# Designed miniproteins, single chains, continued (4): the designs that were tried, part 107

Each design is a single chain, and the fold is of that chain. pLDDT is the mean over its residues in the fold that is shown.

## One batch from the design tools (miniprotein)

Design m15952
Fold by ESMFold2-Fast:
Structure m15952 (fold): chain A 57 residues (1-57)
Amino acid sequence: MIEELRRELERLAEEIARLEALPLSPENIQQLIDLGVREVELAVQLTVEEKEERRRR
């Protein structure tokens, strides 16, 4: 699960970088906002999963 979350975050970072390379349009800005929110959500989830893993060890 942790590895899957890390891979998802890497994909989102690449997607954001691709969009940032495009001219800024309202559509691109909206997509960047949506992806940014998703990235934060996954980062929080990863932190929770890592803490749970440490407890189970």
Scores: mean pLDDT 78

Design m15954
Fold by ESMFold2-Fast:
Structure m15954 (fold): chain A 62 residues (1-62)
Amino acid sequence: MALTGEQKKKLIDAVEENFEKLSSLNEEELEKALIELASKFVSPEQLEEAVNFMKEFLKLRE
């Protein structure tokens, strides 16, 4: 994966801070919210990997 450890930490922190809101969203809204959050911490080329990483983390939180 092209994500650094620091980027992964920031993505996890963003998901943790927004967990309640993210868990209430439908699939389409969740995709948009994750893209917006990830775009603050990663380059455009990394957005897909970052969003997938955040989704995997959210599943782990189930």
Scores: mean pLDDT 79

Design m15955
Fold by ESMFold2-Fast:
Structure m15955 (fold): chain A 72 residues (1-72)
Amino acid sequence: APPEAVARVLNRLLTNGAEAMSAEEVAREAGVSLEQAREALKHAKKAQEALDAGDFDGHSKHAREAAETLRS
């Protein structure tokens, strides 16, 4: 997958929340499998939950995990 496509998907999920994109949309736009897309969405949701709780370290950790999943 092109790095630019992965970056756009990550920015959208981390800015607008995990529900901003379906697993099928993430898979198509990032160029990854549906399994990878679902895993990335789980990490993005954990990042959003951490941010909502004021846990900026947890947000950063889960955001990195989402990015890693989409790049693998």
Scores: mean pLDDT 81

Design m15956
Fold by ESMFold2-Fast:
Structure m15956 (fold): chain A 71 residues (1-71)
Amino acid sequence: ARAEARQLNAEGDRLLAQGRYEEAIALYDKAIALDPDYWEAWFNRGLALARLGRYDEAGAYFERGAALYLA
């Protein structure tokens, strides 16, 4: 599960770098579903949301990622 979540996060990062934000979000969602404690996936999903101008939603994902990182 963790290795699979990391692979999905890495694929999401590639799509994010290409400006394919909605597709990146879908991969981050799959990573979070496999490993809900994977703080980087929460942060990266928030970043993709921010790139789409969805700032309120992005903030919620950044807060969750920070909480997991500090746990």
Scores: mean pLDDT 87

Design m15957
Fold by ESMFold2-Fast:
Structure m15957 (fold): chain A 91 residues (1-91)
Amino acid sequence: MKEEIDDYVEGFKIGVEAARRAVELLQAGEDPETVAERAVKYIKEKAKNKTQLLGAADGVYVMATLERSAGNEEAAQVLERVADEIKKLAE
């Protein structure tokens, strides 16, 4: 159980970091599709197992919710696409 919780938390941190980088790239004027692909690639390279992928998807979803609450709808939509793709990889 501790190992599963530790993996989930590590994954969550990976997802939050990927989302933060994605938002910065979008603010710099990068193409949304390219940003989504880079975020997915980052998570795939950093996550070691399915529990970390699930944590990462949840981390990205939380960041998407925060971006939408801030009025950043495009960023929220990009992050939701990333989270959905990562969640499918964990299934």
Scores: mean pLDDT 86

Design m15958
Fold by ESMFold2-Fast:
Structure m15958 (fold): chain A 70 residues (1-70)
Amino acid sequence: SMVERLREEVEELRKVREELKEEIKKLEEQLKKETDPEKKKRLEEEIERLRESIAFVEERIARLEAEIAA
């Protein structure tokens, strides 16, 4: 079923989203302990990139959920 494939893709994307959130938590904990300004900047940039990745994943989930509901 096409609908079942879309649901499976949504579940996979939700898992990716949770993995990205956990990675952000780890980087935020590293950032709290970091004293080097240059390393802090790199950690902040990495966190920002991961947050952007989450936004793209959430947008894809929303589109797939709309297709399932149609």
Scores: mean pLDDT 88

Design m15960
Fold by ESMFold2-Fast:
Structure m15960 (fold): chain A 100 residues (1-100)
Amino acid sequence: MLEKGKEYLEKGDYDKAIEYFEEAIKQNPNNADAYALLGEAYFMKGEFKKALEYYQKAIDIDPNNAYAWYGLGLLYFVSGDIENAEKYFKKAKEIDPNLP
């Protein structure tokens, strides 16, 4: 399910991506990656409040989810909160040094 959701996310079909990630969460409610990917899909749709909620949920489940920390960094960056953006990007990079 995550792989199919990622395919739709890459194609820009965010609504279908969301359906697949929500299905992944129904199968495993502790799937931090599925919550992080939901955050990205909502971020891409411009639904920043939902993106924040899902990235936060991913981190609550797995504090080492570098993707969710990076997503928070991007969200705060586009909102103009540079201090929090830098903090979250640093956290993501500590977990995965290959992240920008």
Scores: mean pLDDT 86

Design m15961
Fold by ESMFold2-Fast:
Structure m15961 (fold): chain A 74 residues (1-74)
Amino acid sequence: MTELEIKVAEYLLEHIDERPTVEEIAERLGVSKETVEEALKRFFDRMREAGLLDEVTSLEDFKQALEKALELAR
């Protein structure tokens, strides 16, 4: 996993209650919208492959899944 993918995921987790748009994440990190979309797609693909998305039914479940994925990426 790249440093950028981790930074995008960390930003999303920290600000998830604010429901940041891809454009807001891109602006904050100084990258393109396409770069954020690709990073999120790769991060979510890894979460899916690890089975972390199988039990996600709420925003709280999604936060827990993101935290676990970031722990595995570190």
Scores: mean pLDDT 77

Design m15962
Fold by ESMFold2-Fast:
Structure m15962 (fold): chain A 91 residues (1-91)
Amino acid sequence: MSNFEKAKELLEKAEELLREAEKAIEEGDYEKAKELVKKARELIREAARLAEKAYEEGEMSPEEYRELVLRITALEIEAVGIETDIELKLP
């Protein structure tokens, strides 16, 4: 796979983990939710590194890179929001 394809795959996995974290919160399993968010954030950071590398190596257009960066940023904001909600529920 190209670095671009790998970055997209990692973002898909991160989105899945964030959905699982939200379900864990609904079930009251905050420890599981915290671990899932941590894993999702690791995948988002790895995707960001691969996206930069792919762009530097000419694997994508500036437009494709912009779209990918916006998706990464949106997922980071979502992950931080979920993590903050967990922290507020764990005294």
Scores: mean pLDDT 85

Design m15963
Fold by ESMFold2-Fast:
Structure m15963 (fold): chain A 58 residues (1-58)
Amino acid sequence: MEKLREEAERLEKEAQRLRALAQAYEDSDPEKGVSMRKKAEEAERQAREAAEELERLE
């Protein structure tokens, strides 16, 4: 259970970082920006699933 909480927090932080990178790349490399945005959305969904799973295990 400790690993699930740590993983959820890590995924949330990574999603925020990927969103910032997506914005930075939109002007210089829009294709990479779109890719980063997709990864951020996936990380957000994974973080949400991990948080829900953690709550079920408590």
Scores: mean pLDDT 77

Design m15964
Fold by ESMFold2-Fast:
Order: C-alpha cells, then sequence, then structure tokens
Structure m15964 (fold): chain A 64 residues (1-64)
C-alpha cells in the first residue's frame, strides 16, 4: 500500500469514527476525530476536504 493510500484509509477511519460519535451525541469525541481527519487532509493538500472538516468542527463546538 502506498503512503497516500494509507493516509486516505486513516482519514476515512477517523471520519467514520467522528460521524459515529456525533450520532451518539458525543460532540467532544466527534471533534477530536474530525481534527485527526483534518490533519491528514491538510497533509495531503486536500484543501476542499480540510475546509469541510473545519466547518463541521466549528458547528460541533457550538453544541458543547
Amino acid sequence: MSEEERKVAELVAHTINAIGAELEGDYEQAIEDYRKALEIAKEMGDNETAELFEKRIKELESKR
């Protein structure tokens, strides 16, 4: 597996975990998982995906 393929897999895993936490009302955990996904998106230069995660984190922070 390439390094990029591994990063995509980790980004997807963190995003799935974040969505799961959000559905359970665990906004703190969801924010942490989205932040991990955001870091990977930034490392990959995927600015569009990074902006999406930043917006979601901001929305969830308003619910704490």
Scores: mean pLDDT 83

Design m15965
Fold by ESMFold2-Fast:
Structure m15965 (fold): chain A 63 residues (1-63)
Amino acid sequence: MEEERKAKEAAENARKLFEEDPERGRRSLKVVQAMENLTPEGKGMLAGLEEAEKERDELRALA
């Protein structure tokens, strides 16, 4: 529960970062992807960044 909550918050923060500054978001994604051992928070951030990138691409394709 606690670890899942932190992962969720990290994912939300990552998505906001990607939305506000896609360049910084991409750099963060690259850094997190390079990490071999991720904490639950790191996994949440990675998932959030990857989903944000995919969602932006999908929304632009639908628009």
Scores: mean pLDDT 73

Design m15966
Fold by ESMFold2-Fast:
Structure m15966 (fold): chain A 70 residues (1-70)
Amino acid sequence: SKLESQAAAYYSAANINKVGAEINRELAEKYRKDPSKEELAKQFEEGAKISEKAAKENLEKAKKLEELAK
């Protein structure tokens, strides 16, 4: 089913965004420990928020498509 294939693609995208968010969170935490890198830490924290939102949205799209395929 095309809906099932699309759901799988959105699950994959959600997982990629989740991993990206985790990496950005780790970098934000690392740089936050250095006062000279406060701005860099904020940039990674913002990147984490964007990736977290994308992961949530893609997961919701995947679940909706999966339910429609049933």
Scores: mean pLDDT 89

Design m15967
Fold by ESMFold2-Fast:
Structure m15967 (fold): chain A 63 residues (1-63)
Amino acid sequence: SSEIESLLATAEEHFSEEDVELAKKLLENHPDSRNPTVQQLRELLAKGDYEKAVEFVKNLTEL
């Protein structure tokens, strides 16, 4: 698993099932992880700002 996927797995308990699926889909669609959206998610997860990470994912309408 990528580093970002490992961070998401740790944060999974703070996400709804829908938000986890959306975040995983974002990571699958942007495998080089240099995409700004993926970098923002990684930063939030790395900081432990799970509430902000959930809000960020929910606000994504196009991935």
Scores: mean pLDDT 71

Design m15968
Fold by ESMFold2-Fast:
Structure m15968 (fold): chain A 93 residues (1-93)
Amino acid sequence: GAMLEAIREALERGDVDEAVKLAKQLLDSGVPLTPETARLISEVALAAAEAGKYDEAMELVQKAIRLGKDNKDVEITNLLVATALRVVGLQLE
């Protein structure tokens, strides 16, 4: 959708603040957590962590986990957990 494309464009130009803002809006809108949406949120969270925005990165992962709490998709759960661990790893470096 238009929001997913806007997030991708923000990431492509290195505008981490805009990507985080749009990703939060997407999660707050109640859009279903699909593998595509989970991958995009993971990419935004990692970009935020690499930019030193660890609190925002972790907030995005936690919001996605809460949105997907009833999701039985192991791939989505594994991706979000791996992203959370990578964010913590970047903060500790």
Scores: mean pLDDT 82

Design m15969
Fold by ESMFold2-Fast:
Structure m15969 (fold): chain A 89 residues (1-89)
Amino acid sequence: ALEEARRHLERAIEALKAGNEDEFVEHVTRFLEAAQRAAIEEPDPTKSANLAVAAAMQAVGLALELPSEEKRQQVIDAATAAIRAVDAA
């Protein structure tokens, strides 16, 4: 269930590294949709699932306010953390 979400986050990071903010936002949005659906299907309140959602929300928040190089690095870090959290779930 979370595998597709993780894949979208990988795509998002690749897009961000390539400087394509539009693709980044698209993939982050798809990630959130997949992660939310996975969390609903598995109502087990595990730390991994909560961390994945929190990290994704943080990445999205940073992406919406992404006007600078410093924020790009913060988004990459947050997205990487979300990928790892989903992978660990």
Scores: mean pLDDT 68

Design m15970
Fold by ESMFold2-Fast:
Structure m15970 (fold): chain A 86 residues (1-86)
Amino acid sequence: MKLLEEVKKFLEEAEKKVEEMFKQAKEKNLSTELPEQAKKILEETKKLVEKVGRGEFYGMEAKEKLDELKDKFKKLYEEFKKLLEE
């Protein structure tokens, strides 16, 4: 139960950040490469929510996958923030 809540919370937060990344990239005429990569992480996270919710994926393996997705997203988001640096 807690794992599913954690995955859903991450998905919700990451979805908002990806939307903001695309908006900023469009506004500043920057490459959408990093937002597109972040969107792929959202797609993988949605798949994780479905699998965990159905009981098809659980325990340490599911937690490990969530942590992997969080780390990848964090790195992409920080890299994108550097591109926004004036």
Scores: mean pLDDT 79

Design m15971
Fold by ESMFold2-Fast:
Parts: structure tokens; C-alpha cells; sequence
Structure m15971 (fold): chain A 79 residues (1-79)
């Protein structure tokens, strides 16, 4: 399952699980799984975008802006 793969350290599964929690309105869980993905892959643009979205929904606008800024820097390096 997606959850079993995410718990096993699959970064892609962790990002997908974080996205699902964000879509379901589970913003704290979305932020937790996005942070787990970033611990394993600090340059993961999608994980930074999900983290920014979760922080924004939680009213943590400063942290959301920081995560979005990191996503933009990483995307520029990948281009």
C-alpha cells in the first residue's frame, strides 16, 4: 500500500501521501509527511511545495513562504 511504502522510506510514496492529506484537509499530517520526505531528499521540489501549502492552510504564512522560496531555488537549479 502507499502507507506501507511511505513508512518504509519511499520518498515518492511519502510525497504522494502528504499530497493526499493536503487534499483531505489533514494539514498537520501533510506537513509531517512532507518533512519526512525532505529529511531523505532535501532537494525534492514537490515535497517543498506540499509543505508550503500545508503551512499556509495552518496559518503559518512565514514558514509557507520559506518552503515556497526553497522550492523555487531548487526548480531553478533543475532547469
Amino acid sequence: SLEERAEAGDVEAQVELAKRYLEEGEYEKAAEWAKKALELDPENVEAQVVLAGAYDKLGKHEEAAEALGKAQELAEKAA
Scores: mean pLDDT 86

Design m15972
Fold by ESMFold2-Fast:
Structure m15972 (fold): chain A 77 residues (1-77)
Amino acid sequence: SASSSIATKKKGDDLIGDFDGHVDRMVDLYISGGPMTDVLTQITKSGTYYNQLNSLSTDYGKKADSIYMKALIEIQM
């Protein structure tokens, strides 16, 4: 239904925003030499959102993969 499609898109977009935010904070903390405990916290949180995105749809999983790959390039891993 239209309502179900709208709800799924909103959930996916919200999850991508949360995922991207945690990944960005991880990168910033790592590059700035912030506390490793804070870096690990952002990794753990981003992993939770990553799993939710992959379970939601293939397209949202691919968006998460793109964000994560960009982050890995930025920290030269």
Scores: mean pLDDT 81

Design m15973
Fold by ESMFold2-Fast:
Structure m15973 (fold): chain A 63 residues (1-63)
Amino acid sequence: PSEEELEREINEAMALMVLGIIKSILEDEEAIEKVEEIIERGIREGRYDEAIKEALELADKAL
């Protein structure tokens, strides 16, 4: 595998890890659903950093 492929795999894993942490902290099912959509969209579009930032901002506002 190329270094680019490895980097994408790591970024996807990091995004999913952040999602898991947020889901473990949030009690609001609606907020969890929105965060999941943000992360899934970011992975689909290759915008990992932006998706993680948006997800964390939404989670912070939901706390």
Scores: mean pLDDT 81

Design m15974
Fold by ESMFold2-Fast:
Structure m15974 (fold): chain A 64 residues (1-64)
Amino acid sequence: AKEIVEVFEEAEKLPDEEARKLLREFVRRYGLTAEQLRFLAREAEKLGKDRIAEILRELAEELE
């Protein structure tokens, strides 16, 4: 919970390409599934982080 919020905050400060790299590394490090990424994308949207939500959905599609 705390760690994912910190990652979202850090990614939001970055340009799209760097944000994608950060989130992809987070996915790889924690072995997140496509379903978990879709859940996190919805949580990011609730926080108003639409750009982060889009990146997470794209990463979920890559895993399928």
Scores: mean pLDDT 80

Design m15975
Fold by ESMFold2-Fast:
Structure m15975 (fold): chain A 88 residues (1-88)
Amino acid sequence: MTKEEKLILVELLLEKGLISEEEAEKLKERIENGENVPDAEMIELSEELERYLTRLEVLEEKIKNKEDVSDVDPEILELYEEIKKKLE
């Protein structure tokens, strides 16, 4: 993973609300200062992002269709609400 790819991943995680602004700043500092941020750590964050994005797409589709979201995992519903709050 290149330095640029790591920075893009951090920005994407922040945009989706999966990490806080403080966590994003700390990760960017580590990457930019040449601290050893293992590729394995970045891959794990990428896998978490893919998993949550898939679940969020299902939830967003239900909301757009004005469908009942009670069958959606309560954890993903709470995550969606937290993402909305962070993006405001």
Scores: mean pLDDT 67

Design m15976
Fold by ESMFold2-Fast:
Structure m15976 (fold): chain A 60 residues (1-60)
Amino acid sequence: MLTATATFPSLLSAIGAALGAIGLDPEAKVTVDGTTVTVEARDTPAGRAAIDYVLQQGNL
């Protein structure tokens, strides 16, 4: 399982990132806790895309 966590400047940004990740890999487990988004995905092209998307949107 691949896992990525990113923190966002607002709840709206976090929700947007979570929805984008689900759109890229509908089988991914996405959790939003405040402004923090955690994605758990399989090591597939779709899962890697979801992980990469959240990391690119997150300002870490």
Scores: mean pLDDT 80

Design m15977
Fold by ESMFold2-Fast:
Structure m15977 (fold): chain A 59 residues (1-59)
Amino acid sequence: SLATPPLPPADDAVEAAVRRHADWLESQPGGEETAQALRDALARAKAEGRPFRPVGNKG
């Protein structure tokens, strides 16, 4: 939904992609906890009014 300032569709696309990925993780054996952690991270970012950004692998 549009609020006082219009939000860019990129944020919605990222959220949708993260949710879809979490659903896939949840379908894997033992993936439910990882899926829930990802959803919690997304929800926290939204609650704080900041975009969710992928974290680069520090490998």
Scores: mean pLDDT 68

Design m15978
Fold by ESMFold2-Fast:
Structure m15978 (fold): chain A 57 residues (1-57)
Amino acid sequence: REEKLKEIEKLLIEKGFSKEQAKLFVNMASTLSDEEIEKILEYLKKGDVEKALEIAF
């Protein structure tokens, strides 16, 4: 769980999000199920930030 959340943060920063924006997103994602976190990570790895945001919000 924590490892996936850290990877999400790193991928968001790589995509041009600020550290603060990435932290806020990870905080929201931490309230989701492990299954939803995995889906977010999958979309971010594919570069589909819009789909990742759709799952988180």
Scores: mean pLDDT 77

Design m15980
Fold by ESMFold2-Fast:
Structure m15980 (fold): chain A 68 residues (1-68)
Amino acid sequence: DAREQLEKALAFLLSTPGVTAEQVGDDKIVAKLDLSPERQTGLVLRLIGDFPGLEVKLEGDTLTITAK
């Protein structure tokens, strides 16, 4: 279940303009955001809403997503 959510989150990020995303190991996604701070916040909120089994962390312009 968490794996399926990670796969869907990765696909969503790869389809998002201004986002460079990569799966690191089995349970983590790291993405670099070339977006305004407002757009970064909007993306994080969308991910939290759509993928409740995943932990989403934003540090500067780097987004880290892990399975809970």
Scores: mean pLDDT 82

Design m15981
Fold by ESMFold2-Fast:
Structure m15981 (fold): chain A 93 residues (1-93)
Amino acid sequence: MSLLDELTRLLQELFSAIDARDVEGAEAAIKRLEEFYEKHKDKLDPETQELFEKFIENARKMLEALQAGDEEALRKYREELVKIFSELLTKLS
């Protein structure tokens, strides 16, 4: 599986869990994203590493918003996550 295909699948798993309001599923998806980053970070330049760390940070904030029932914060962090993901796609392509 390509790096991009795996990352895209992990993001889809996260969004599916969020849309289902599945807190445990969302937490599991974030842990898989963290494991993916740890596995590959040595292959990434420092700018891409920083971008990936921001990606994980926003994913965790989205989980916190879901747990709090804060729909406005959830939408905000989801939009940021999509924006950061687009930047990661250009860096990893």
Scores: mean pLDDT 84

Design m15982
Fold by ESMFold2-Fast:
Structure m15982 (fold): chain A 58 residues (1-58)
Amino acid sequence: KKEKIEELVKRMREAAAAGDLEGFAQILQEAIKISTPEEKKRIVEEGRQLVAEALRRR
């Protein structure tokens, strides 16, 4: 469902901001599994940007 996808994306952003990379990965996997191909592309792109931000500190 779209509402559930948006909720998972919000949780992904919160996990990334908190530095919880393990939680981020679990939420991303869940979001991908329940999304349509179009939603998956958006979720993956947003997730990639969040990971790039987190890795920028290493």
Scores: mean pLDDT 74

Design m15983
Fold by ESMFold2-Fast:
Structure m15983 (fold): chain A 86 residues (1-86)
Amino acid sequence: SLEELIRRAEEVLRELKELKEKYGSIMSPELQAQLEAGIEDAEATIRELREADPNDVRRLTLLQARLIAVSSELLLVKRQVERILK
């Protein structure tokens, strides 16, 4: 459902922002840039989901694919932070 996609996108954004707050100071400039791009992508995805017609199946499928991409960005940043902490 559209509401479920919005909830997932908001959760991804929350986790990206938590990584910035907790670990931003120990990140390289390159990793900080990747994290900022991920935050911007998540915010844009949430905005587009909120404006989407819940009956536009094609649009929702494209936005779901975009959410998957942003979720992958989150996982890559989390993995890099874990490497720094070890």
Scores: mean pLDDT 87

Design m15984
Fold by ESMFold2-Fast:
Formats: C-alpha cells, sequence, structure tokens
Structure m15984 (fold): chain A 59 residues (1-59)
C-alpha cells in the first residue's frame, strides 16, 4: 500500500480517538498530530515503525 494510505488511516484513527478523549489538551494534541501526518505521510510510517512493538504488545 502507498505511504499515503497509511497516513490517511492513522490520521483518521487519531481524529476518532480525539473525539472520545474528554481532556481538551489531549484532544488538541491528537488533532495536531493527525494534521502533521497528513502533511508528511513519511512521518506516519516512521511513527508506525517506532511504535510497532507497543502495538504488538497490546494484542
Amino acid sequence: APPEDLAARLAEALRESASRVPDPEERERLLALADEIERDPALARRLFEAHRAAILAAQ
């Protein structure tokens, strides 16, 4: 899949998570991260790789 697909999916997931977060500061942080990922799709891949171990540990 192209890097833009991963970026779009991750940005969508972050925005969905933000809608469920009661703390406005955390919500703003998640929304800002989603916007940054959409501007730089390569960042999504690096973030995914960096947190892959944590994602796998959650399963």
Scores: mean pLDDT 71

Design m15985
Fold by ESMFold2-Fast:
Structure m15985 (fold): chain A 79 residues (1-79)
Amino acid sequence: METREFEGEVAGRRARITLTKTDGKWVAEGEADSGGAAMDALRKAREAGYVPDEGTVRVRHASDALPPGDIVLEPAPPP
């Protein structure tokens, strides 16, 4: 099993995303303090040549006004 970990940080908030190669696909999973940090971690993964095919990143809101949310990655649509 091949696994890669990427971390993102935006405005002091952090994300940790793990990409695991399963049946020829890169599956992303992880947690983030903000959507920006999650996107930064995903961008770093892509820049390193690892494009996630599917997965979910859980986002924690730094505000008491909003519940946590998830960023769901979907397979690319057919051409």
Scores: mean pLDDT 70

Design m15986
Fold by ESMFold2-Fast:
Structure m15986 (fold): chain A 88 residues (1-88)
Amino acid sequence: MRVRLTVDVEAPNAEELAKALEEALRQIPGVVDVKATVVSPTRVRIEVVLEADTPEQLKASLDRVLAAIDEAVEKYGGRYTRLRVEPV
């Protein structure tokens, strides 16, 4: 099964946050694609595609991704403006 997570974040240094998130998220098991787009100097859109064989594995991977995003957003003084999870 497969889902897409889309997160919009505002932060003082969007480019640095985007690079940090792209690197961190690519290391997480179940992540098959990561795209961090710098929309403006203070806005980043992050799209993550997750794939797993079971709902339990998918939830575990999603939890790890969300935790990594939360940690990076907090570290870089950012905040969420949108969070969406969609089946693919």
Scores: mean pLDDT 83

Design m15987
Fold by ESMFold2-Fast:
Structure m15987 (fold): chain A 91 residues (1-91)
Amino acid sequence: SAAEEVRALLRAAAEAAEAGDAEAAVRHFAEAVALVAEVDARDAAKAAEVEAAAREEARRAAAAIRALGPEVERAALELARARAEEIFAAA
């Protein structure tokens, strides 16, 4: 399910960040945001359910990425935004 995939990607992002792998953390985080955006473009209510199910994993990933420093956090947010904008533009 989309919720399982988003949770898995956010766990992977958190684990990569906790291991100091900024590149993998940014990539996995952006992939999770992109998947939520794909769901949201089709069904906003289902996207809200996916976000609710992944809330704990999202908080852990965000905290772990932030701990790597402001440059890494900025890179993650910029890549995630670019991916989401591309998906909404294609929808």
Scores: mean pLDDT 87

Design m15988
Fold by ESMFold2-Fast:
Structure m15988 (fold): chain A 76 residues (1-76)
Amino acid sequence: MPTEQDREDVRAVIADPALREQAVAHLLGLAERAAADPRVSPEVAEALRKAAEAIAAGDADAAIEYMARATELLEA
């Protein structure tokens, strides 16, 4: 599960439009890399895309939930 620090960091990123745009681009890039790797579950790429959508929408709680889901799938 994400830490309180991760939650604070995500909220800070969402509050800054430039950082929000960079975070969305970064997560979409990670999703493309995950989708290209046959060793990685396709659910990881989906969770990363959903996290990017949540950040773009300003929904920190949804973004944290999807990022946690991607981490769980990678650690499985």
Scores: mean pLDDT 79

Design m15989
Fold by ESMFold2-Fast:
Structure m15989 (fold): chain A 55 residues (1-55)
Amino acid sequence: SIEELLAEGRELLAELVAQGVISEAEAQRLDDGLRRAATISEVAVRAGLAELRRL
């Protein structure tokens, strides 16, 4: 579901911050982007998650 994908995205962003890959401010902006993608489609959320996993 979209909610499960957004939860996965939040966990991934928390890990990226913990590892020093991105800042907390950048994580907030990326989370906002995922939430906006959720208003479009599940495919858009999955695409956003794929990009985060490449960081």
Scores: mean pLDDT 85

